Designed miniproteins, single chains, continued (3). Designs and how they scored, part 95

Each design is a single chain, and the fold is of that chain. pLDDT is the mean over its residues in the fold that is shown.

## One batch from the design tools (miniprotein)

Design m11290
Fold by ESMFold2-Fast:
Structure m11290 (fold): chain A 76 residues (1-76)
Amino acid sequence: NEGYQQLLQQALQPLDYFDENLEKLDPEVIRQVTQQLLADLEQQAQQARHPAYQELLQTYQQRAEELFEKLAQLQE
């Protein structure tokens, strides 16, 4: 579904930007912004009550976990 792919890409853009710039950005800012975007997405998923938002939320959560793991490795 093209609409879902576009929505997914837009939601993941900030995470892709952070992943590409992990060493250049403040780790605390990356964590705070990622957590805020996740909270906003959870609220949108609840309000929309559309299956596409539930799948998007799960994908975002997985990508955020991977990003946080990479941040932890860089802080060593």
Scores: mean pLDDT 77

Design m11291
Fold by ESMFold2-Fast:
Structure m11291 (fold): chain A 78 residues (1-78)
Amino acid sequence: DAAAAEAFRRRMEEALEWARRHPEEAVEVLLEVVEKERRGEEVAEEDRLLAQAAGQLIAEEGREDVLEKLRRLAEEDE
């Protein structure tokens, strides 16, 4: 499992670095992933990883606008 753990670590580091350089795009990916999961659609593992990285940065930056959108998506029933 060392190879899988190392691959995941590298991908997560790359995702975090990308999200820091492209915060608005990272937010878009996060919102898209959350919306797809809410609709029961299958989400690619790479997209989930990017969404996870984006979520971490949003929490660090305290982006209340994005947090409000995520809360609305989780609560909203359409």
Scores: mean pLDDT 74

Design m11292
Fold by ESMFold2-Fast:
Structure m11292 (fold): chain A 82 residues (1-82)
Amino acid sequence: SMAERLRARLERLERRAREALKRAREIGDEEGAKRLEEELEEFRALVERAIAEGREPDPVEWAAVELRLIGGFIDIEIFEKR
């Protein structure tokens, strides 16, 4: 179902986010951690709204939100390599 597919994608990204947040806090990237938490919350809200409405997310909004979250992972990795 759509709900199962969307929840599976959210679970995969939440798992990656938990690892990235742990790393950010270990290396002292408090701003990166806060930003990633906000980006994850935005993605979660998009998934939950789509499931509640029983409608596929808008493709452009989905791409924008997912890319922001992926960018958050990359920003933490860049900070770590400094």
Scores: mean pLDDT 85

Design m11293
Fold by ESMFold2-Fast:
Structure m11293 (fold): chain A 88 residues (1-88)
Amino acid sequence: MKQQQIEQLQQQLDAASQALNQALADGDGAGVVAQAQKIKELMEQIAQAQELPESKKASILTAGELIVVGAEIIARDEKIRAADSKSM
């Protein structure tokens, strides 16, 4: 049963990664941030389901935070570019 849960979470991670790429292609900064946050949450859930040590979970959390920060920077750049095109 745990194995099926991990497989389902991995499928959701793959779907979120595809949605992230689509949001980037569409210039949807809000979608990029939303998918990055979902990827972080799924990584944490997979690590928990795999019963990884706390040290490994901490590393995954840090990696997830960096992914979200990167997505927020991309989203802000897209918003600034859109605002500059409209306001300047």
Scores: mean pLDDT 73

Design m11294
Fold by ESMFold2-Fast:
Parts: sequence; C-alpha cells; structure tokens
Structure m11294 (fold): chain A 56 residues (1-56)
Amino acid sequence: VTLEELLKMSVEELAEFITDLLRSQNIPVDMDLVRKEAEDLKKDPSLLERYVNMTK
C-alpha cells in the first residue's frame, strides 16, 4: 500500500483499511476511535506514513 493510495481513500475507506491493518497486527479495534483517527489522518496526511510502515 502506498501513501498516494491512502490519500485517495475516503474517511470510510481509510477507517476500513485501519481496521483491517490493526486486526492483522492482533490489535483490538474500537470503531469509534478508528473513525476519529481516519478523520485526523485526512487533516494531517503525514500521519499516514505510520500505517504504510505497518504494512511492510
């Protein structure tokens, strides 16, 4: 997954991506927290690099 792909995602798509990524890492998922994170990431795309690195 690339940073450009994440930047093109809607808040809903980004929330789904984060949910799947956290589940793959065995991290408990809170959907309200994930939606808030997705909204924050749309305001500050530099934070998306953290999620890109988690997929490697």
Scores: mean pLDDT 76

Design m11295
Fold by ESMFold2-Fast:
Structure m11295 (fold): chain A 61 residues (1-61)
Amino acid sequence: MKAAQRQAEVDRLKARLRRIGASDAEIARVGAAVGEALDSGTPQAFSRAVGEVIRAVAEVI
């Protein structure tokens, strides 16, 4: 993916996580994992990114 498009997706996800009260550390982990998944495009990278999102949401719930 193009870097600008990837960054926009990551920023949108970070904004949503901040809205629900996720910690800065969880937001940083999610951003890194999603950015890597969008860059590499591998199934395992996407699976890891989904896992980080679920973990960040669980920290708030």
Scores: mean pLDDT 73

Design m11296
Fold by ESMFold2-Fast:
Structure m11296 (fold): chain A 92 residues (1-92)
Amino acid sequence: MEAPDTSLPLVAEVRVAEDVGAAVAEAKAELEARGYRVTAVLPAQTDPETGVASGAVLAQNAEELVLVAVTSSEEAAEELRRGLEARGIPVR
């Protein structure tokens, strides 16, 4: 669940991968290698109505919060990006 710290800027990345579980694990390892502390992992889950798999990693360092969202669908990725941008969260 959420970090209480609203003083850190939140930046998001949205990735598309055929193997969402592997991509989530890779994103976690990449963030840890860069000195981020992983605070939450949403494991790969498939929506039974759409067949789209999704997962996410939330991590932070002294300067920023990073949300890496992974999905198996380009349409779902575009929808996630729009939702994040609508909330004022910059997407890399």
Scores: mean pLDDT 82

Design m11297
Fold by ESMFold2-Fast:
Structure m11297 (fold): chain A 88 residues (1-88)
Amino acid sequence: SEQEQQERELAIQLVEKLIAEAEAALKAGSDKKTIEANLRKLEGAELTLQDMGDDQDLLERAKELTKEASKKLDELKAQEAAAELAAA
């Protein structure tokens, strides 16, 4: 239907925007809270793309970025834990 096509187009636009925002946050060296927020958005984007089933390249890009964000988050959490231990 025309409604399903419009919903699909809006979903793709939203996913592309979320990917761009997450890439910008990673490149900017954003804080833990910002990376956590972008990781949650990327997880939602991956589910949307999986349900749609059509754009494999965009799905792979979202998955790669999720891995990069997750790794960065783990590094930031380890740094925070080390700093707290040193302060104790």
Scores: mean pLDDT 81

Design m11298
Fold by ESMFold2-Fast:
Structure m11298 (fold): chain A 104 residues (1-104)
Amino acid sequence: DALELARRRAGEDIGARMTALNERLAAATSPEAQADLLLAEADHFEEVARLLEEAAERGLSAAEIERRLGVPAEGLDAEGLREMARLYREQARALREAAAELRA
């Protein structure tokens, strides 16, 4: 199932990046520094989502997607790529909400 594959791959990449982000957040010395780290990662996830949506629209090959985004796309169709983009946008929104709470 291409949608299940898309969700698994997005979840694995997001999970790995969130682990690294949490280590950086633990090292940050102020709420402002933590908010900046969260916003930077949110911007990254939104850019990945944008590029995945562009790849789906343009019919880019799995090899080209992996080269440009570092995300394995083998076995994914346009619908799978859009599902990955949706998950990255959802995570970006959660990170922006967390950053807003730190600055409240």
Scores: mean pLDDT 86

Design m11299
Fold by ESMFold2-Fast:
Structure m11299 (fold): chain A 85 residues (1-85)
Amino acid sequence: DAREATLRLIALTLRVIGLDIEIERNPDDLELLKKAIEELKEIIAEIEELKATGLVDPEFADRALALAKEVLKKAEELLKELEAK
């Protein structure tokens, strides 16, 4: 239902924020970055699925996607820099 879908979207958004904090605290941790990238890709796919159901606020879903994609880009750029050293 719409309430359950919204609670899932909130939980995914909070996890993205948690991953962003972990990445900022540990920018040189190769294993953490690889795991964070994998999890962020999974979160993005789940948010896109939630949006496709029509059960969530599309503006909230779009903002959550934008945040997750920003954190993913940050993690991928950090990983690339570390692997280039």
Scores: mean pLDDT 88

Design m11300
Fold by ESMFold2-Fast:
Structure m11300 (fold): chain A 75 residues (1-75)
Amino acid sequence: SMELAERMARNIRALGEAMGLPEEEIETAVRAALEDPEGLLSLSPAELARRLGLGPKAATWARYAAEQAAKPPMP
């Protein structure tokens, strides 16, 4: 959904900036989340690194941020 994609993108950016990731890697991960949020969740960090050309640190944190954003809000 658009809402999931936007939440993942925001989470990836916030965590990427907090971790000091390169802006190019943050932008790549954010675009991936906006284009295919479910696809991003289906890939391992290593697969994300290969598919998107991300460094291992960026791939790991992007996958983690995406996973957190995908959890339903607890009531």
Scores: mean pLDDT 80

Design m11301
Fold by ESMFold2-Fast:
Structure m11301 (fold): chain A 57 residues (1-57)
Amino acid sequence: MEITEGARRAAEAVLEAYEKGVKFPAPTQERIDEIKKLPKEEQLEALARWIQEVASR
């Protein structure tokens, strides 16, 4: 699935908020915690893909 620049920017913002200690609702927090287990270079793409999947109407 092609990842849009919008999804990448959203993922970057979410990861930045997470690093600053922002807490998300449990299902989202669980997904982010799983993504943080990946190598740093894979985290952004994995999160962007998930955001795009959730945002698909």
Scores: mean pLDDT 75

Design m11302
Fold by ESMFold2-Fast:
Structure m11302 (fold): chain A 84 residues (1-84)
Amino acid sequence: MSDEEIEEKLEKAVKEAAEEAAKRSGVEADPSNGEELTELLEKMSPEEVLELFERVAKAAEEAGLPELAELLRGLGKKAAERLA
């Protein structure tokens, strides 16, 4: 599997997870737009942010990127701390 194929699969998983999170928060956001993603994260609860990053981390593990999954879980905790 090439790095580009892994990134494409990961981006699809991020988009899907963020879209579900946006619907739960009542916000319509495009996760490919960094500004809209930031706004979504600010409107989400700390628990919702953790769930979002956990879903992306699991997608990274399934893509064969366990190191990236660990980083994503760390980023999710850090983002949740800033919101809390």
Scores: mean pLDDT 66

Design m11303
Fold by ESMFold2-Fast:
Structure m11303 (fold): chain A 60 residues (1-60)
Amino acid sequence: MAEVEAALAELRRLAEGLPPAERADVLDFVAYLRERAAAGVDPAVLLAEIREFRAGLAAR
């Protein structure tokens, strides 16, 4: 879980530089992933979802 926590912290840091609408989307996604992690979802699946989300942000 340390890798997931580090990746979520990085997403929150990136959100600080984003416009309010995109920042809200990032924070909602972080909350969603934390709920999924608490439910016992595989960390590898969560890390893949984080990578896809970050790629989407980079494409903007």
Scores: mean pLDDT 78

Design m11304
Fold by ESMFold2-Fast:
Structure m11304 (fold): chain A 66 residues (1-66)
Amino acid sequence: AAARRAEAVRIVLEAAHKANQSPTKEDAEKVLEEGKARLAALGFQADYEIEEGPTGYTARISARPA
């Protein structure tokens, strides 16, 4: 249980970091979709959101046990 939660946290942090380093909103969305698929394989439901502002975008992702 704890090991799966730790792995899910790692995936969330990696996906969030990589998405926010992506050059476009579309590339960020692809990264978040990959993270969501990895989380689903571990038995977690993931939700993500991309906020677009005047100076760029901010991507967020969260996960909960499925």
Scores: mean pLDDT 80

Design m11305
Fold by ESMFold2-Fast:
Structure m11305 (fold): chain A 67 residues (1-67)
Amino acid sequence: MDEEELERALESVRKLILDNGGTQEEADKAVEYLREGKFDEALEILQKYVSRATAEAIVADLKKLLE
């Protein structure tokens, strides 16, 4: 578990959602789901703002950081 690398990855997810027209609430919710290991729920939010392939890649990378 690398807390610094995980925080950077989660901040990148928040920025990605906000930069693509998402709300602060949606960004916070996606980050919360990722922290809890609720990858399916996080993917549902992400795919609203990025391509499905990009959302799946982000979730896969975060899953590796979380184990």
Scores: mean pLDDT 80

Design m11306
Fold by ESMFold2-Fast:
Structure m11306 (fold): chain A 87 residues (1-87)
Amino acid sequence: SEVLEELIAFLREVAAASTDPAARTYLLLMVHELREMLANKESLEDIIKTLENMIKALEEDPNMPEAVRAEVIAKLREAKEKLEEEL
């Protein structure tokens, strides 16, 4: 999925720019999970559910820098909306 590849690229760029080791590690774990789903050819519904879970986890994380959290959540929501249009 082009949408997922763009999301993965975005998350890697945010991780590379992050000065917070915890934020960087978390973003790279998200990249890993999304890449595994893409490699395993997971259903579109399962991918959307994973994005919803990632959004909720970020919204509930009090330790994630607000600017990074807001930017990543916005991109996850954009990706989710585009994938939902393909259902």
Scores: mean pLDDT 83

Design m11307
Fold by ESMFold2-Fast:
Structure m11307 (fold): chain A 65 residues (1-65)
Amino acid sequence: DAEETAKKVMESGEFLVGKTREGTDAASMVYFFSKMGLTGEDIVKEAVEKAKAKDFSSFLGQKAQ
């Protein structure tokens, strides 16, 4: 889901909302990088990894005090 959404944003150049928070965050990162002229599968992969790490940790932070 996150990777698919991020890839679609990179390919179309249009911002898309993902089905998950992780997907939306990855899409946001890819869209931001594309505005700076940074494109490609490496950017998509990095955005997905960062979104997964940040979303998971922020969700746990809200639950654990």
Scores: mean pLDDT 66

Design m11308
Fold by ESMFold2-Fast:
Structure m11308 (fold): chain A 87 residues (1-87)
Amino acid sequence: MPSLAEQLIASFEAALAEAVRNKDSDASILTLVRVFIHEVVEAVREGLLSLEEARAVLDHMVALVAKRRPQLTAAVRALVDEALARL
């Protein structure tokens, strides 16, 4: 059974791949990123993810964006850093 961290990464990768394939706008992809960041933050607040696991998931999300939409990498890094600073 995959861990919650592995499941979140796999779900984000699949959703990002679909958005890229469908030629979704940068704004739509940033909305997708915000939704997944919110899920990671809520999982930490509910005690389902450690801060270390949350950091690993969020860093992996940045790496996936860098691979699929490199022009969004800086914006996604900033969103992740803001979320981590609030935890």
Scores: mean pLDDT 88

Design m11309
Fold by ESMFold2-Fast:
Structure m11309 (fold): chain A 74 residues (1-74)
Amino acid sequence: SDKQEIIRELKEGLTYARYGDSKGAIRELEKAGKLGLTEIASRLKKLLSGTPSKSRDNLEEVEKELQKQIDKLE
């Protein structure tokens, strides 16, 4: 059950990242971190923190990493 919950939160985070919503992506990463993906969530949240311009520049990398983690868990 935890694995399926993590996958759902990562997919929600990916959706927010694709729409350019870094705050939404951070919220879903926070949830995934609480479910056990602590290190991955912390790393990706760090990429989305800081100035709005830096956050936008890192969104593509966050999208790629989120898709990779989803694929690994599925």
Scores: mean pLDDT 78

Design m11310
Fold by ESMFold2-Fast:
Structure m11310 (fold): chain A 108 residues (1-108)
Amino acid sequence: GSAKEKLIEELEKAVEETKRTIEELSTDPVMAEQMIRLIERLGEIVKEIIRKSTDLDFAKAVVDRALATLDAVKELLEEDPNDVRKQIAAALILIGTILDLELLLKSL
């Protein structure tokens, strides 16, 4: 596959793994649904950035940031899945990355 196809595959794998972690650990179905929607939104924005990018190093840096965000979310929820403060922290990290990348996408 192309370099862009490999970046999309790596991203999609991380998105699906993070969604599964939330589905397995969460005791609050409303919070789980909202977190999953944010993760899916992050994935779609990053895929659009990859597709529009003419610079593969830049596209890789965006993917690396998305992967780091997803890892941070998993770590917070795996530490204590019922801690509302950690759930809020995970949501804020996701929202922050989404907002930054949406602004970036508008510049492309």
Scores: mean pLDDT 88

Design m11311
Fold by ESMFold2-Fast:
Structure m11311 (fold): chain A 112 residues (1-112)
Amino acid sequence: MEADLQRLYDFIGTDEQIEKILKAAEEILKDYPEAVEAFKRMLESIRALDYPAFLQAAARLADILFTEVPEEKVDEFIKKMAEILGVDEKTFKINFKSMFTFFANLTGALLK
């Protein structure tokens, strides 16, 4: 729902924080350009309050992160995002992995 994306946008805070998160993704995930592209699409859909585009981008990102990206790189990216957002790393990591595991499972159920 549009209201859920608005809450997520408010949590991210500012366009400056979004830009910092994008730069962190481009640096940490530089060997995985498809993951960076999916993440950019996800952030743009949040900014546009486009829920269908958000679901597609989040599902694609989840698939790439759990199939193509080493866990160490995923953990590094999560840590950097938590630092930029000023939130507890352990709590953010658990919530992020739970959310993206849900999207990966949803994609598998709907497309396979």
Scores: mean pLDDT 73

Design m11312
Fold by ESMFold2-Fast:
Structure m11312 (fold): chain A 87 residues (1-87)
Amino acid sequence: MIKEEAIRYAREAVRLTVEAGVPTEEAVEKAKKAVELGKKAGLPESIKDEAKEAAAKEFKDEEEQEKLALVATAAAYGMELLKEKAE
């Protein structure tokens, strides 16, 4: 199921980022897959904008902001899909 796939990729992206202390390339690739699947599952793009704004406060470098925003968006999508499954 698309929702299960999105949750799995989001979980892996967060796990890899926590283990490394930074968003790694593997974590970024998992996050990209989670976000794509989350969008296909009907989650709003506004979550991406909020994550991008939050990342901009932590990093001044645009590339680091983009990586963190992507992982944060994947985590937010994963949490929303988990809530939908509980309902």
Scores: mean pLDDT 72

Design m11313
Fold by ESMFold2-Fast:
Structure m11313 (fold): chain A 65 residues (1-65)
Amino acid sequence: SAARAAAARHTIRSIALGAGAEVVRETDSHVEVGVEKETPAVRAAFEAMRQIAERAGLTLELRVR
């Protein structure tokens, strides 16, 4: 649902910011997260974000800058 997707995007954004990442691009169906380095902490955060995205029907990408 649109409400579920919106809530998921909000949660993904919060997780990304907490991990020191930024949201590079966001649409109704897609979120792209950027990081300077792929650390174990970033990988763990990305896995959490990916599970949230999958449940909400969103695509998620990690971009190393």
Scores: mean pLDDT 82

Design m11314
Fold by ESMFold2-Fast:
Structure m11314 (fold): chain A 62 residues (1-62)
Amino acid sequence: SGVNPKFAEARDYLMTAAATHKPPLKASDRQALVQQLKENEDSIADPKAYAKELLQNHLEKR
């Protein structure tokens, strides 16, 4: 299916960062973050910066 390129790049960055985090994020947390990216895909100007900020906000809440 056709995917928004900015969403796809943000998702790939987020998935890599979440998987390489120590400890790695749970699958449910990764899915929730990807859903937030999808819900805001039209607002993504810089995919990597957006994904990084979303992940950092999640990690602050644990």
Scores: mean pLDDT 80

Design m11315
Fold by ESMFold2-Fast:
Structure m11315 (fold): chain A 102 residues (1-102)
Amino acid sequence: MEELKNEIEKIKKEIDELISQLPPEVAARVRALLDAFDAAVDGIIQALKDNTPGFTKESAIEALKALQEAVIEELRRLGVPDSVIELVKKYAEAKIKLIESL
């Protein structure tokens, strides 16, 4: 889904721009949380492509939604602005849609 991938890249650039305006310590933590989320998404995509026994798209989406909620909650605890949190939420939702499209 080319359009969805382009949307994800656009949102990521907007997030990166806003994160650069945060205090360095907060920016580093936000990037680490996003990197962990991206690694989880990549691992899920790979497991689905490999037809890993007992691994289902439905269970993967549920786990990813739980991880999204945990990331958003941590961002709130860090005092990250709502504008950044809303973009991270859109980014995660777009990535989940990418998994759903597989």
Scores: mean pLDDT 84

Design m11316
Fold by ESMFold2-Fast:
Structure m11316 (fold): chain A 63 residues (1-63)
Amino acid sequence: DIEALQEALAALEAGDVERAKEALGRVSNKLIADHVIRLIEEGRLDEARRVVERQLAAELKKA
């Protein structure tokens, strides 16, 4: 999931909502992916970015 989370984060930083949602669709943790997609749809992009950053940090600690 690290690659999908990195792509989602890069897309959110670029303001590319559609690319971010596509990347999130490849994240295996459906609860986190659905939560972030909802934040994007609500226009809460800063919160969406923070959730992706925290999840990416958690995945990197497992490696």
Scores: mean pLDDT 81

Design m11317
Fold by ESMFold2-Fast:
Structure m11317 (fold): chain A 85 residues (1-85)
Amino acid sequence: SDLKKQEEALKKAAEAVRKGEFDKAIEILRKAGLTDLADALEEAIKNPDNVSVLTGQALRIIGLTLEGNLKAGGELAKALLEALS
C-alpha cells in the first residue's frame, strides 16, 4: 500500500540522516512523493543553524505521524519539521 511505502521510505531516510547521508535521504523522500519534507531537509543542510532538523529526530517524528495518519501526514510532518527548525 502507499502508506507502507511512505513509512518504509521515512525509516530509510531517517537512517540516512543518522549516517550523514543527506543527499540519499532527500532522494528517498522525493521518490516516495514526500516533496515538502525533501525540500525542507535540502534547505536545512544549506543552513547549519538548523541543526534540529538534521538530528534524525525530526524524520522519526515525521515517520510516526505518517504511520498514524496517512492522508494528513505530509502536512502535519511539514508543520512538525518547521517547529523543530
Scores: mean pLDDT 62

Design m11318
Fold by ESMFold2-Fast:
Structure m11318 (fold): chain A 106 residues (1-106)
Amino acid sequence: SVLEKLEELSRKIQKLLIEAGKLVPEELQKEFTIKMFAIMAELESVLLAVRQGRLDEALKSVEIGIEIVRDMKKKAEEKNAPQELIDLLEQIEKILREMKELIKEA
């Protein structure tokens, strides 16, 4: 089902967020911690909305998640964060976009 695939992708993002958190420079730790929790909250909102058949709400939540990750990538690049962190954020964005396409096809 679409829900089972979204739950799998959500778990993958959570694992990548844990790995990314280990690589965050001291200057960005407070901001990125807040943003990572915001992404996790949006993932929960996506899954809840899909379970309730509220696909427009699910799309809005995944788009917010994408915007947060894009902002994080930009700030990581500006602060010369490790390339591994930027690569993990890119992977998270890719999975969020895959979730968006699955919701559109639901």
Scores: mean pLDDT 91

Design m11319
Fold by ESMFold2-Fast:
Parts: sequence; structure tokens; C-alpha cells
Structure m11319 (fold): chain A 75 residues (1-75)
Amino acid sequence: SIFDKFKKEFEEVIKEIKNAKTIRELVVAQMRLIGLMTEVFIESKHLSKEEREKLIKFMEEKNKEAMDIINQKKM
């Protein structure tokens, strides 16, 4: 499903953020996360209301997880 594909992509970006060894690598991974979130909003327009809400909620949860990790490493 489209949800499973995005789930895999978000988990990959979170792993990149966790494994980043430099501030530059963290920033690059965060920029990729922002791009992925943009793709979710575009794709969500073609989904059912239930699938859209599920996907957006998952995206928001992953963004929060990523920000928490970044803040622990930088701020």
C-alpha cells in the first residue's frame, strides 16, 4: 500500500538522522525529511479521507520523532 511505502521511507530517514555523525549530515537528512513530508501532502490529495488522515498523522509523528532526535544532538 502507499502507507507501507511511506512508512519505509520515513523509517529510512529517521535512521539517517540517528546515524548522522556530523551536523551537516543531520541537516541533509532533515532536508530529505521535509521533502518527503511535501510528497505526502501531494499524494494525500488522491487518497480516501481515512487513508489521508492516517498518512498525515503518521507523517506528523515521524517529524516529531526526528525533531526530538535532532534537538538531543544539537539543542
Scores: mean pLDDT 82

Design m11320
Fold by ESMFold2-Fast:
Structure m11320 (fold): chain A 71 residues (1-71)
Amino acid sequence: SMKEEKKRRAEELLEQAKRLREEAALYYSIGDAMLEAGDQGTAEAAYQKAKELEEQAKKLEDEAKRLLEEL
């Protein structure tokens, strides 16, 4: 049914968002480690990548929310 299709799509988007959030957390961890090592430039690049991944995750979460609100 259309409702089942929307639910499955929302679940797929949330799983993708979760993976992006997990990857972002890894990049924050890398950034923190690089700051401790004195490599501010690499740390800043890692933090930027983490933020980009969080923004991508948010877009997927917003799309999933829209689909679920139609159920």
Scores: mean pLDDT 90

Design m11321
Fold by ESMFold2-Fast:
Structure m11321 (fold): chain A 79 residues (1-79)
Amino acid sequence: EMEKKAKEAREQSAKVLDLTAKNNKELGYEKAAKLAEEGKKEVLELEDLSPSQVVGVGSGRAIRAIGEAIQEELAAKRK
């Protein structure tokens, strides 16, 4: 139960970091990259793709948003 208080404090810290990312678009791009990587992995997991999961995730709505996040990250980096 002390762990709950620790989690609350950590969640507050994470929220502050998220707020900072909104002020810094640079940090926002890194967050988008993580989201895109996470979603891309989930989409590529063929064995975990079930009809109900695809429908639950919004029939590609989240997948499309993740794809756009990847494009934004690539455009921002432009190595």
Scores: mean pLDDT 48

Design m11322
Fold by ESMFold2-Fast:
Structure m11322 (fold): chain A 68 residues (1-68)
Amino acid sequence: SSSVREERPSEKEFKAYGELDEDIEFEKEEETVKATSPGKYEAVLKGKNSTITWSQTEAGEGKVVVTK
């Protein structure tokens, strides 16, 4: 079923990653979190000078990519 949990599970994990780098400030202009396929989620945070893309499968595997 469609719910906030299913729409933004990757966002929760991504937030935990962000909290590990407390001195990194990212001014967020746009945020998108969605399921890209069954069991796979992607979060995209777009800032002024960079884009952060985070993706995860239901198996708990995640990858963070920062583009500047």
Scores: mean pLDDT 47

Design m11323
Fold by ESMFold2-Fast:
Structure m11323 (fold): chain A 61 residues (1-61)
Amino acid sequence: SLEFLRETARRAARLLVEKGYTPEQIDAVLENLRRLARHYGLTDEEIDELIAEFRKLVEEG
């Protein structure tokens, strides 16, 4: 579900910030999130929103 993926993204963003991941590692996580969301039947618009929320959390962390 979208809610499950959003919670997963929030937790992942928090862990990435805490562990000091590089931009390249963050990009890899974003690509995996996009793939996972598509697999669970999210629309491109929902995927873009999920990715934007993830990016914001990592940036603000």
Scores: mean pLDDT 76

Design m11324
Fold by ESMFold2-Fast:
Structure m11324 (fold): chain A 97 residues (1-97)
Amino acid sequence: MLTKGKIKAILENNPKVLEVAQNAANKLGELAPGAEVKVTIKELEDGNVEIEIELTGEMEVEEMEKIAKETAEYLKKEAEKAGVKVKKIEIEVEEVE
């Protein structure tokens, strides 16, 4: 089954946001070595920063949800280590038609 997962994190605007995003993407690559990973970082109109990590791979929805949750928790840990406040994290998982 081809499944797509998205992790959207809204963080405080901080020079270490890029480091947090890169570390999370690296962790995702370790958890899902056969999957395609896309990372997008953008500054929002409210001054916060959005990190979007998209994962596409041949796996069940439950496996994708597990990987996405583990990556989101790792992102929170990396942000905490870097002194960056996490405002929101959303996880979306869908089967690709």
Scores: mean pLDDT 83

Design m11325
Fold by ESMFold2-Fast:
Structure m11325 (fold): chain A 88 residues (1-88)
Amino acid sequence: LLEEALRHLEEAKRALEEGDLEEARRHLSQAGDAAFSAAVNAGDYEMAQQIAAATRAGLEALEEGDLEEALRHVDELEQLVRQLKAKL
């Protein structure tokens, strides 16, 4: 789950650099789902809420065409995933 989330975040960043918003949205959504599941499975419900909030904010930024804001939220998700991995 965590490795899967990190892979999707990497693909989302690549898609953002290429201007492929549909691919970025798909990978960001999959990263958020995988990270959320990992946090819930770890019993870290506070982290799960933070992951869900960052995922929603990133998806909203993509929908609005704000690529800089979307990338910021992708970076936030990556940080949260790495923090969760360090706790396990």
Scores: mean pLDDT 85

